# Designed miniproteins, single chains, part 72

Each design is a single chain, and the fold is of that chain. pLDDT is the mean over its residues in the fold that is shown.

## One batch from the design tools (miniprotein)

Design m2502
Fold by ESMFold2-Fast:
Structure m2502 (fold): chain A 72 residues (1-72)
Amino acid sequence: MEVLTIEADSMEEAMQKLLDYLKENNETILSQELLSLREEDGKKILTVRLVVQRKTPTEVIVKEVIVHFVIK
């Protein structure tokens, strides 16, 4: 399982960074699951499990994404 950490100033920025990462790796989201949402030191920490499909070779990969962002 791969772990990816994203830091952003907003949820919208964090989602854009995640989408850009997936696009650069030629990966498509098959499913997503929210594992946890925590608040720590004025920041929100969101943990999501993604199942993604890569096109070449065709394979299914499980990623855990940890997102740190500030609520505005």
Scores: mean pLDDT 77

Design m2503
Fold by ESMFold2-Fast:
Structure m2503 (fold): chain A 82 residues (1-82)
Amino acid sequence: SEELEKNIEILKKIKERKALEFMETKSIDDLLDILLKVAEYLELEEIVKKIEEIRKNGSKFTAEDIEEIIKEILEKIEKKKK
């Protein structure tokens, strides 16, 4: 419960940082680490694999792609909490 709330706060902070559209590679790697931890806590295996793929291939993913992952995670969190 508390870990879930903490994870939601992290995702909200990332979403509020609209500068994701212009972030550097290092910032992307840090964000991917956070997303990976959240997805692992929620046992979202497909999202975990997608994040790992982005991390390894690292050069052609946009802030919009990352935002879609965040949206999917948040939707899963909301359904589990309701």
Scores: mean pLDDT 66

Design m2504
Fold by ESMFold2-Fast:
Structure m2504 (fold): chain A 73 residues (1-73)
Amino acid sequence: MAEEWYQQALAVAKTLPSKEAAIAELERKLEEIEKGKEYVKENLPEEEQPEALERLEQLREALERALEAIKAE
C-alpha cells in the first residue's frame, strides 16, 4: 500500500512543470494529511481511529519519501 502511494506521488510530481511546483504540491498534500489526522481524532469512534490513523501515517511516509526524492534531484 505505502509503495503504491509513493509511486503515485512521484508520478504526480513528475507531471508538474517544475521542481518547485512538485515540492509545493507534495507539501500541500502533507498538510491535508495532518488535517485528516485531526479530523479522525475528533470525529471517528475510538475503535476506528487506530486503523484510520495508521493509513494516514503510511500515506504521510510515502509523500515524505517522494518529497525527499524530488528535493534530492
Scores: mean pLDDT 79

Design m2505
Fold by ESMFold2-Fast:
Parts: sequence; structure tokens; C-alpha cells
Structure m2505 (fold): chain A 72 residues (1-72)
Amino acid sequence: MEELFEELKRLIKEALEAAGKNRKALSVAIGGGLRGIGLYVQGKIEGKEEEGAREAIKAVEEALKRAKEIAE
């Protein structure tokens, strides 16, 4: 479970770095990161930590992909 949170943090950092100075990409990266954190916290509150962490990771992976597409 600790490993899933570390993966989430890593993906958020990568999304922000991929966005760089592009305002649209940065907006997507920030939004995805916040959504990911929300999903992770919700999973913990509901006692579904693994499910929440997996959904959080997926949300940030989508944001990272989108930010890269916009920034390139």
C-alpha cells in the first residue's frame, strides 16, 4: 500500500514536469493530481484503500498522457 502512494506521488511529479510552462498542460496536470489525491483519500476513508489507490493512479496516468500531448 505504501508503494501505491509512492507511485501516485511519482506520477503527479511527472505530470507537472511534462506540463512545463504550457498553461493548458499545467492545468490538466494539476487537475489530475488533485483528482488522484481525492480518490486515494476517499478509498482510505471507505476502507477500500487498494481500490482507491488504483483509481487514483489511473486518473493521474490519464492526466500525464494528456499533459504530454498538449505540451508537445
Scores: mean pLDDT 82

Design m2506
Fold by ESMFold2-Fast:
Structure m2506 (fold): chain A 69 residues (1-69)
Amino acid sequence: GKAGELAGQYLRKALEKGYSWEDAVLRALIAALMAGKPEAANAMQRALSEGKTLDEAIKAGIEADKKLE
């Protein structure tokens, strides 16, 4: 599902960027949680497609989620 796909992308990108396994897994879990929120998931996917850092992509997801609350 979308949660697994987004989590897998973040895990791979974090490992490619030299993050530790623990840091990569944490970012993947955040991505999985945000994948359940359509606006947050879309913001995170867009940020990855634009070549932003993982932390910038996570921040974009959180900001998109907060705008709808």
Scores: mean pLDDT 75

Design m2507
Fold by ESMFold2-Fast:
Structure m2507 (fold): chain A 51 residues (1-51)
Amino acid sequence: SNLEIAEEVAKELEKSNKPLSPRDIQLRYAEKKLEKEGSDEVKKTIESLKK
């Protein structure tokens, strides 16, 4: 579920010593969703956010 993905992303970012930004959270969430769903549309979103 989306909630589980969001929880995993939050845990990973909190464990990291890097500053958190909304963009980083969105990027990691999309990346996790891609791994779970395998959507090409999500992959394009990730590529756009990396710019």
Scores: mean pLDDT 70

Design m2508
Fold by ESMFold2-Fast:
Structure m2508 (fold): chain A 66 residues (1-66)
Amino acid sequence: MKPLSEEEFEREVWLALALIGLAIAKKYPGPGTEEAIKLFQRAIDAAEAGNIDEARELLHKGLSLL
């Protein structure tokens, strides 16, 4: 199995958290859910691009709307 570097591990963690947040928001819609979904999708894109700081901020904003 391929070991992950710390940077690769952080990227995978933030990507996984954003995907989980997106899944929860879609399953349990409420006030702010549409904006939270958009933020989680942007966080996924940022994490895949390696922009971990942006992914973290977008995920935090999305979670604050739930």
Scores: mean pLDDT 77

Design m2509
Fold by ESMFold2-Fast:
Structure m2509 (fold): chain A 80 residues (1-80)
Amino acid sequence: SDARRQQIIDILDQIIAQARANSASVDPRVIASIRALRRQVQRGTLSDDQITSAANSLADRFRAAGQDDMAAQMDQVAAI
C-alpha cells in the first residue's frame, strides 16, 4: 500500500539522517545501499520479500559494526 511504502521511506530517511550525523563511524557503502533501497521502495520496484531481505542484510551490517540503534530501526523496516 502507499501508506506502507511511505512508512518504510520515513524510517529509511531517519536511518540516513542518523548515519550522516555519525559519518565518521558509518561505512559510506552502507549509506549508499540504504539510499539505493529508499529509491527502489519509492519507485515500487521491489517486492515485499526483496525489501525484507535487503533490510535484514543492512541490519546485520549495522550489528556487525556495533551500531545497534540503526540495526533496530532497519529491523522495523523488515517487519513492515
Scores: mean pLDDT 87

Design m2510
Fold by ESMFold2-Fast:
Parts: sequence; C-alpha cells; structure tokens
Structure m2510 (fold): chain A 80 residues (1-80)
Amino acid sequence: MKEKAAEAAREALHRAADEGLTVKQAVIRISNALMEHVSLDEAERAVKAAIDALKGIPLDAPLTREQAERMAEAVREALA
C-alpha cells in the first residue's frame, strides 16, 4: 500500500533525525522501509524525490527534523 509505504518512510526519517544520523544513512533506511511495501521501481523513484528535495545538502551532513519532513513529503508525493 502506497499510504503505508509513505508512513513507514516518514517514521524512518523522523527516527533517523532523532538518532543524529546522516542524510546518507537516512536514505538507506527509507530505501529499506519502502521496499517492504512497494516495488523496487516505486521505491527508487520515491528515494530520488527525497534526495532531490534536499538540494545541495551533503550526504554526510546530519539530518535535521525539518529536512526529514521535507523528504517525507517528497516520498508521499512521488508515491501518489
């Protein structure tokens, strides 16, 4: 279910931000969460949208809660 996939990704992103994980580590976590609910093609499209939403933020930078929410919204829109 696309709605369940989007929610799982949002939960993973918020948890990553709370744990002080990097953007790269957060991307890996949402990829894993999405693949439990949607096809590989849909997961790849959603992950690309999440990365694109962060425009110019380094992958080794710590993920903020604001960035996590921006990524979560991009995932939701990509799966719609």
Scores: mean pLDDT 83

Design m2511
Fold by ESMFold2-Fast:
Structure m2511 (fold): chain A 74 residues (1-74)
Amino acid sequence: GAAEALRRRILSRQKALEVQMRLREAGAKRIELARDGDTYRLLAYFEDGSAVLVVVEGDEVTEEEVDPSAKPVA
């Protein structure tokens, strides 16, 4: 129902904000936040040059280490 959809949206947003705060507390220098419907993507950059992508999709949180030196070949 409409109430369930609204609750899921609020919970996903809250979870994304919690993840953003945790990443900052862990020493993230820069965080880029993007939203696509009920999916939130947080790309965090750390002072040591590492980067982590966290995807919040409904009830699931996926954390993935990405190579910050990987540039699209132009």
Scores: mean pLDDT 72

Design m2512
Fold by ESMFold2-Fast:
Structure m2512 (fold): chain A 65 residues (1-65)
Amino acid sequence: APPFKPKLSDEEARAQVEGIIEFARSLRAPEEVLAALEAAAKEPDPRKGLDRAAEIMGAWLAQHR
């Protein structure tokens, strides 16, 4: 663990997007959701990619009660 106050690095943001994609796959998310998450993973700004991935995942989960 880093010795300083934890902050999301670009590498950590990329790793979290990959984790979200893997989690979505484990939940058998539809291809549209997976494609949107893959697009978020390809964002030039890893933190923006993470924000988009979280929005996509949240929107999909909100459609299921």
Scores: mean pLDDT 76

Design m2513
Fold by ESMFold2-Fast:
Structure m2513 (fold): chain A 94 residues (1-94)
Amino acid sequence: SLEEALERSRRLGREIVELMRQGFIENIKKLHEETMKKVEEYLKNNDPEKAREIVKEAIKIYEDFLRYAAVSDEETALIQKVIEEFKKILKEIE
């Protein structure tokens, strides 16, 4: 029936959105981890200028995520936490 088809479509739509949101959160976490590894590598190689530039670029990217991509309080809180961590690191790089 049309009613059963509409109900199924609504359920499928919710599942797709949830998977997309979970993927976004996972990508935010992976990008944070990868950025931190690059920063640590440059600092280990005595290149604080490149480490600083990578952190600055990451802050800008995460601020863009906050402005254009985040839709939930959980996503917003996660992105804000990552931005604050990057800002702290930037202050610690000489």
Scores: mean pLDDT 86

Design m2514
Fold by ESMFold2-Fast:
Structure m2514 (fold): chain A 115 residues (1-115)
Amino acid sequence: VQLSEEQAELFALAVEALLELAGWEKVEFEDIKKAAMEDAEGVFYRVEEALKDAKVSEETLEAFERLREALLNNASLEEVKEAVREFIEALREDFKKKLSKELEEKLKKYGIELK
């Protein structure tokens, strides 16, 4: 399955948020997007393993699975944005950390507003 450019961008935002909230090494947005467009399933596998290693909640794992399913089943961009929002909110609860203002503004430009 090949992700559209817009789907890959939305997924790259989710991964950027994960890396920041977990305190992991930064990967550039364009590199994440490129990797997702070349091998979406491989990137999904790596993210899921990283989440399990970080011992995130079942809620966060379920939110990630919903995002993965939306992307693999070619759901609407609105559905993908909602899945990204839910995943990031679950990550914030698990890591008990707020996103940087820079990343919140970037998410807002893509139509994703956190509460």
Scores: mean pLDDT 87

Design m2515
Fold by ESMFold2-Fast:
Structure m2515 (fold): chain A 68 residues (1-68)
Amino acid sequence: KEEEERKQKLLEEAQRIVDAMEGTRKVGDAAAAELASDPERAQGTRDIVDEIVKAGEERAQKLLEEAK
């Protein structure tokens, strides 16, 4: 029961990270669209967002593996 509670908290934390990364992608896509007249800055914005999302997904994946 204690182990199941620990696993549930890890799953909830992973879900929070996924939700936060989804929001970050949406904000990043909007920012990149605003910079469409400057392709270099738009690409830089997308690269930064991709790195943040990738780092978040790696954290969520680690929590999901811990929860198994």
Scores: mean pLDDT 79

Design m2516
Fold by ESMFold2-Fast:
Structure m2516 (fold): chain A 84 residues (1-84)
Amino acid sequence: GFRRLSPAEVAAIRERAASLADKESINITDIGSGGGPALDEWLRALGERLTRAVGIDISEEAAFLNRMGMQPYNAEVIVEDAAA
């Protein structure tokens, strides 16, 4: 689900974005890590270099898996070069 990011989560996104300073075009896929708020912070950090951003809300999926007696998988952020 979508929620307000903590200062530590914001700092982590900014640090990771800074490590990508040599990348001109970046695609982000956020699987359950914060949805819209996280993608908004990536956009602020990357600006024009963010060519695609996709959020997948895993909260409903986690609830579904729990009802089925299954363990939900961990949240993940996938960072890709737009040219790759």
Scores: mean pLDDT 63

Design m2517
Fold by ESMFold2-Fast:
Structure m2517 (fold): chain A 60 residues (1-60)
Amino acid sequence: SKEREELVKKAKEEYGLDDETAQIAADAILNGQEVLELAEKRGLTPEEVAKLQTFVAQHR
């Protein structure tokens, strides 16, 4: 999806997230999923979780 690609690009370019974390963020936004649960399952650092939550909150 073009929307997913645009969200992944923004997460990487504006928030410094890697490809996998950016994809998690895009999927959470598009599917209405909670990012905290997804981040915990993926073993993200607290800093990465904070960036992920901020990005998702700004784009929901």
Scores: mean pLDDT 77

Design m2518
Fold by ESMFold2-Fast:
Structure m2518 (fold): chain A 75 residues (1-75)
Amino acid sequence: SEERRREAVLVAADMLVGDLDDAEVERRLAELEARHGPETARLAGQLIDQGRASPAARDAVIAQAVAITQERLAA
């Protein structure tokens, strides 16, 4: 769903900006899975892996999270 995608992007961007280690990423993904389900956690994990592998992918995830946050603040 769109809501699941938005949540995954927001959580992934937060973890990328925080430059979290692998143990903290695993812990936060487990918490995300408990709250929003395994598909949301899987999507967030993929976005984190992509962002860690590529500065361009990292910037894209963060930019998308900024857009989502701005939209929510305007509501």
Scores: mean pLDDT 84

Design m2519
Fold by ESMFold2-Fast:
Structure m2519 (fold): chain A 105 residues (1-105)
Amino acid sequence: MTIEEVKEKVRNSDDEEILELARELIEEGKDGFLLAIISTADALGRDDVAREIARMALEAESPQLIDVVEIQLERLGYDIKIRNVEEGLEAFELLEARRRELREA
């Protein structure tokens, strides 16, 4: 499976199919593909699916997702460290909200 195939699957799939794909990728430890799914879903306005995948990845203790969220928020002027799933979800939702504001500005 390639990143291009993952993005195409997200574009042509319903929410349930995307969540199933995310579960498979988490089981395989393919964190890079999870970021591709989240990014593509967010770009398509499917923020509920993107948030759920982020939650699943955080519960699976995905270090790549945690690092990306922390780095992206730091670039926006926030000093946030993710210590647990709840803090991770709050940080992800903050990042998503800020990205939405920047897209509409």
Scores: mean pLDDT 73

Design m2520
Fold by ESMFold2-Fast:
Structure m2520 (fold): chain A 89 residues (1-89)
Amino acid sequence: HMEEKLRAEATELMRRTRELIERIKGQIEQAREAIKAGTASDKQKFVVESVEEALRLLERAEKALAAGDYETALRYAQRALELVLEAGR
């Protein structure tokens, strides 16, 4: 019961995080271009750094899910979502 709930919650948060990254894809590309040009704001640097960290956390969450460690997967997924939500603000 609890394991199945944790797996479902982790999977849902991972899906939502990927969907949010896709939605702000243009903002991420603009921020990356600004960084390369040396014109990036602190906000743009934060967006790129947060998304890159979120993607690393999503990879770790996927590995945890595959290993049956749903509690760890949920924690990584929650942190990844938090970073992307903050970046998209």
Scores: mean pLDDT 87

Design m2521
Fold by ESMFold2-Fast:
Structure m2521 (fold): chain A 87 residues (1-87)
Amino acid sequence: MEAREAAEAAARATEAAGRAKTAAEQAGGVIAAMGAGLAAGLAARRAGDEEAGREAAERAREAGERAEGEAGRRAGEAAARAAEGAI
């Protein structure tokens, strides 16, 4: 399912942002997570499955909470907001 694949990408980007050591890598991780979150929300909207979009947002926030650094938390929240806004 496209929404699930995009949600997985958002979670991975969020975790990568949390592990990044440079400001440029952290910024790249936040942008990647936001784009994947947007894709998940758009896929959910196209499928008429608003719950899948909300699950993607929750998963992104959980990934942000598991991430070690502030960039991970920012990436998770950015992905979640993008997914919610696209529903």
Scores: mean pLDDT 78

Design m2522
Fold by ESMFold2-Fast:
Structure m2522 (fold): chain A 74 residues (1-74)
Amino acid sequence: MSEAKVKEFIQLADKDGDGYVTVEELVNAMKVLDLSEEEKLRLALVFSSLDKDGDGRVTVKALRTALHPSYVDP
C-alpha cells in the first residue's frame, strides 16, 4: 500500500483516537477505502500476526510499522 493509503486507513480505523484498531474498524476501513484483494489480504495477515492475544485489537503504532516500515516523516 502507498503511504497515503496507510495514513487514510489508520485515520479511518482509529476513529476513536484510543491508539488501538479493532477487527470491526479494520473491516470498515477496508470497505470504505475500496482496497484490492491483495491489500485486504495483506492487512488481514498483518493484523492477525500482531493480535497475539486474540482480543481483536492491535496498536496503531504496530500496525503502521508493519504496513510501512520505511515511512519517513519529513
Scores: mean pLDDT 72

Design m2523
Fold by ESMFold2-Fast:
Structure m2523 (fold): chain A 61 residues (1-61)
Amino acid sequence: SAAEERRQQAFLEALRRLQQGDAQGAADIIADLARSEGFSEEEVEKLREKTLAFAEAQVAA
């Protein structure tokens, strides 16, 4: 479906940003995707924080 293709593209771009060291760019992509799928701003902010924490953990490993 178009929604599945959009999610796949967003995740691939977010991974690309993480590989480039752009954790904020990755978090912004995930936040925009979540907003487009009807998540609340509180839920979006939590996903953003989790994405940033995940990026920091990957760098530390």
Scores: mean pLDDT 81

Design m2524
Fold by ESMFold2-Fast:
Structure m2524 (fold): chain A 91 residues (1-91)
Amino acid sequence: RLEKWAEQAGVSVEETEEMLRKRLQEELDALVAALEAAGLKVTHAEVKGPFSFHLEVVDPENVPHTIEGPLGLNASEESKAAAERIAELLE
């Protein structure tokens, strides 16, 4: 639970929720940027609940795809690697 994590980190539950939301949004933004750099057009991107995301992309063949998956509390570097793997799968 967030309360357990907040106690371990010495911060309030509200601060933990804000930090988590901000980090997940940063990871999603990095993933979107990496996908666009790989030649995909991102038409929709959102954080869906804790540790999950929803993306709608259009590939170079103008085919729409919906991508949903877990968002880690990882560095943006891992999000870029994930975007590269997704782009390879869509080819």
Scores: mean pLDDT 66

Design m2525
Fold by ESMFold2-Fast:
Structure m2525 (fold): chain A 96 residues (1-96)
Amino acid sequence: LLEHLREARRHAREAARHAREGDGQAALRHLEEAGKHLVEAMKVAPEEVIPELKEAVGHLLEAARHLSANEPDYQAAARHAEEAARHLERALELVE
């Protein structure tokens, strides 16, 4: 659980950084990795952190949507990736 939450948070932060730099491909790869770790975390997460993980999922999906648009919105993608990382940080605080 803890390692998957930490990796999801790290990848969400990297996605935000790459999105701000205009690197949509790198940002999307990091969002995909964050999502994989989040799926693994959700399989074993205690009930208390599930709301934070659901919020993180929603923000990762919004970030990917903004990056996958015909004209990508890198600022919106970065903002949503940062929000996903904040929710993952809160989940970590609840289980650490």
Scores: mean pLDDT 88

Design m2526
Fold by ESMFold2-Fast:
Structure m2526 (fold): chain A 71 residues (1-71)
Amino acid sequence: MDAATEARNEAALPYVQTVNEIYKAVEAKDYEKAKKLAIEKLGLSEEDAEEAATADVNKIGELLQRERNRK
């Protein structure tokens, strides 16, 4: 397969950074920013992004896990 360990870590970095930005926005109570980042950067639906933005940090992790399970 195509990803060396270094390339895999490099590819995962933007995803991890985006999730952290969403968490920071939720903690800052900037729910509009959290929702926008979830839609634009993670590809979540507007409904899932709104649920993530109006829930606590733990709920965002659960929603991301559910999105992976839909695969």
Scores: mean pLDDT 62

Design m2527
Fold by ESMFold2-Fast:
Structure m2527 (fold): chain A 77 residues (1-77)
Amino acid sequence: KAEFLRAMLPELIARETAAAKANSDLYDASKVAEAVEEVVEAMVEGLESGDPEEARRKYLEAAERAAERVVKDAEKA
């Protein structure tokens, strides 16, 4: 099941990167990669707990934190 998440990672990166590029030249593609990597890591930890719902919750939490960091980085430079 971790292999399933790993297999989905390239598609998630491609989708988010394409969206970021279409939206703004100011958006750092490396930040997109960091965000995707963090949410995948959180999902893996959730799956390790043996609860699929926990994996989903970890994913959402990681996505929220990643979004917040992007905003903070833009503010602080």
Scores: mean pLDDT 66

Design m2528
Fold by ESMFold2-Fast:
Structure m2528 (fold): chain A 62 residues (1-62)
Amino acid sequence: SSKISSLKKKVDDLSKRIKELDARLAAETDPDIRAALRDSRDETEKELEKTKKKLDDEIKKS
């Protein structure tokens, strides 16, 4: 279904974002920027968990 395809894409996009944030955190030495990156990573990880649960639910319905 289109919903499953959209959720799969969102999981992929969020997973890629976490990898990018992890790479930035590994290279960053400024503590204020590191704090902002950590907050962004936490928010992105929560969104990824929610999206994975929605994806699992949609797959079970189909």
Scores: mean pLDDT 86

Design m2529
Fold by ESMFold2-Fast:
Structure m2529 (fold): chain A 84 residues (1-84)
Amino acid sequence: PLPPLIQLKKDYEEGKKWNEEREKKVATLTPEQQAEVDALKARIDELNAKALELYKEGKSQEEIDRINKEIDRLNAEIDAIVAA
């Protein structure tokens, strides 16, 4: 079931604010750190594409979970760079 429209609006607003704050922090990074973040984002995009293909093919949930764990690690690396 879908959540109430009011909750969906709040969730969207919070996500937008989080993305704006992250974007501002990325803009303050050194060119070297920015290049590392870009490389990590590119790898996350590749992993998301692979997970989507596995999902469409009805592949093992274990393999999808492994990919999601890798994406989580890459996001944690980006967050560590941004927090520095």
Scores: mean pLDDT 73

Design m2530
Fold by ESMFold2-Fast:
Structure m2530 (fold): chain A 84 residues (1-84)
Amino acid sequence: GEATLAFLEELGLYRAADLLRKMHDFIEKVLPEELRKENKQLVEASVASSIMPGLTPEQRARLIEALKADGVEPRLIAWIRARG
């Protein structure tokens, strides 16, 4: 969602932000309503996981708070934390 997109743009990770935005747009337009929330969370978690190794500890903490604000499930957040 919006918090993770804002975080990516603030860090200048425009390619990751653009990818996340395009994937969310695709999900909204082509998936049935009942599949949208889960797939949005999985895409957001996937993008977050891919950038975690390149982030400072402070940036990682901010990314985790952005994911929480976007309603990403606690289990996915724990998985992302373990991979950073």
Scores: mean pLDDT 84

Design m2531
Fold by ESMFold2-Fast:
Structure m2531 (fold): chain A 61 residues (1-61)
Amino acid sequence: SSALQQAREELKRQAVRDLSKTINENDLDLDEQSALSEEKGRQVRRQLAELEQRARRLAEE
């Protein structure tokens, strides 16, 4: 697979691992889990958008 596809999948996997670890280690309740999941979702979307923009810039050169 392309480097961009690998980077996208790794970002997603790392976000899921970090989320699960934080929930388990801090014994978060359902409201806290929901808030953390939403924040992680926003963070991953930003990172994926940045990767896409970088890939586009590289392709235009």
Scores: mean pLDDT 79

Design m2532
Fold by ESMFold2-Fast:
Structure m2532 (fold): chain A 74 residues (1-74)
Amino acid sequence: GTATATLVFPDGEVGTVTGTKDTATVETSKVNGTYPAPAKNGVGGAAGGCLKAGELAGGVAIYNPVTGKCFVLP
């Protein structure tokens, strides 16, 4: 399936990630594009996209499945 999450970066910039089990599409001013997402044991979809956005930003990502929010920490 496809899921969308809101990204929040450490500087307060916001954007979106749309994830599937195989890919994450990131739409922010810092990171744009479609990337392979690790797709095993629940790391696909929005959670996988969140983790990938954290990796690309050089930090750690935290995904809240209840609110659909993704926070990227330095």
Scores: mean pLDDT 64

Design m2533
Fold by ESMFold2-Fast:
Structure m2533 (fold): chain A 100 residues (1-100)
Amino acid sequence: SLEDRQKALGIAYVLEQLLDMLSREEILKLASKYLTPEEVKLVQEAIDRIEEARKKRGGKPVSLKERNEIADWILEMAKKYGIDLDELLEKLQKIRKEVL
């Protein structure tokens, strides 16, 4: 749905902000405390996609097009693995607040 896609965009955005503050390893350590194994796997691969997009842009932030592509992938994987995007977004926003 459109609402689910907006949540997936929010997840991509929060993960990109976390990567500005923490290493991939630090994010995954925090994720492992609050997220299910399926959510951790989705987050890990979403981070890999964000980092690859940033590398292609010479370290610049992810473009709107790339963020939309990552969000579409997140939405597909959430549906496949039965992940609640609202719950995942809330958990990631809580992690972000702890590291600000």
Scores: mean pLDDT 87

Design m2534
Fold by ESMFold2-Fast:
Structure m2534 (fold): chain A 100 residues (1-100)
Amino acid sequence: VGTPVTLIGNYKGAKNTSVTKGVIVDEGVEFKGKYKNLLVIAEVDENGNITGGGFIEGDQGGKVLDASGNVIGYIVDAEIENGKSTGKTYVKPAEEVAKL
């Protein structure tokens, strides 16, 4: 929690790779009963408030890097409420993928 990360998504049809910065805001989260032990990443302001809208649905399978450029996880889904992103991105940790 609090770790700065970079999300690299390759949305189909985009000419450029999408790059979003954020921080780990939660760990060990279950999402929609399908995925467990997820990281939650969000873009936050200077007060730690989630600013929203950083991740777009469709960047699934994109990489999540730490400040040293190490892959720490892969994008699973974005949190959507009433058709709008809440700014929260759900990520499968690379450690959990390596266990499979």
Scores: mean pLDDT 61

Design m2535
Fold by ESMFold2-Fast:
Structure m2535 (fold): chain A 94 residues (1-94)
Amino acid sequence: SEDELINEILERFYEIFNKLLGGRISPEEAIELMEKLKEEAEKKGASEKVLKIIDVLIETMREVARLYEEGASGSEMVDVLVRGLQEAAKIRKE
C-alpha cells in the first residue's frame, strides 16, 4: 500500500540520518543513499505524492549534512529533521 511504502521510506530516512550522526557514513554518502531511495521508489511506480515526500526528505538531509559539516550541534540537526518530517506529514495528509 501507499502507507506501507511511505513508512518504509521514513524508516530508511531515519537509518541514514542515524548513520550520518554516528559518523558511519559521510554527508555525501547520506545524500547519495537518499537519491537512490528516490530512484528505487520511481522504479516501483511510486505516486507523485510519495515522490514529493522523498524530495522533502532529500532537502532535509542536504540541510542536516551541511550543518554536520559546519560542526553544528545535534539539537540544531534534530530541529531541521523535525521540520522536514512535519512538511512530509503535511504532504502525506493531502
Scores: mean pLDDT 87

Design m2536
Fold by ESMFold2-Fast:
Structure m2536 (fold): chain A 90 residues (1-90)
Amino acid sequence: WAELAEEFRKLAEESKDPEEAEEARYAARIAEAIARGDVEEAARLLEEAVRWGAERAMATASAEERARIEADLEEALARAREYAEALVAA
């Protein structure tokens, strides 16, 4: 995970697309938290990343699509800690 964090940092710096750069920065921060074994921080960052992604998706979505995105967001947030624990244990 420490090596992945460095790769994501480099991707963020080299990316020409601001959106891809920001996504890579989230990935780097999450990988760093996982590398440290910090489940609480990894879960928090996963929640932030999922909310960021949902916000961007909702910006161009219809009302019906927004309802689906909100449902997916709720499920992802409910599972963030479990997912973080699994990644730290791996």
Scores: mean pLDDT 75

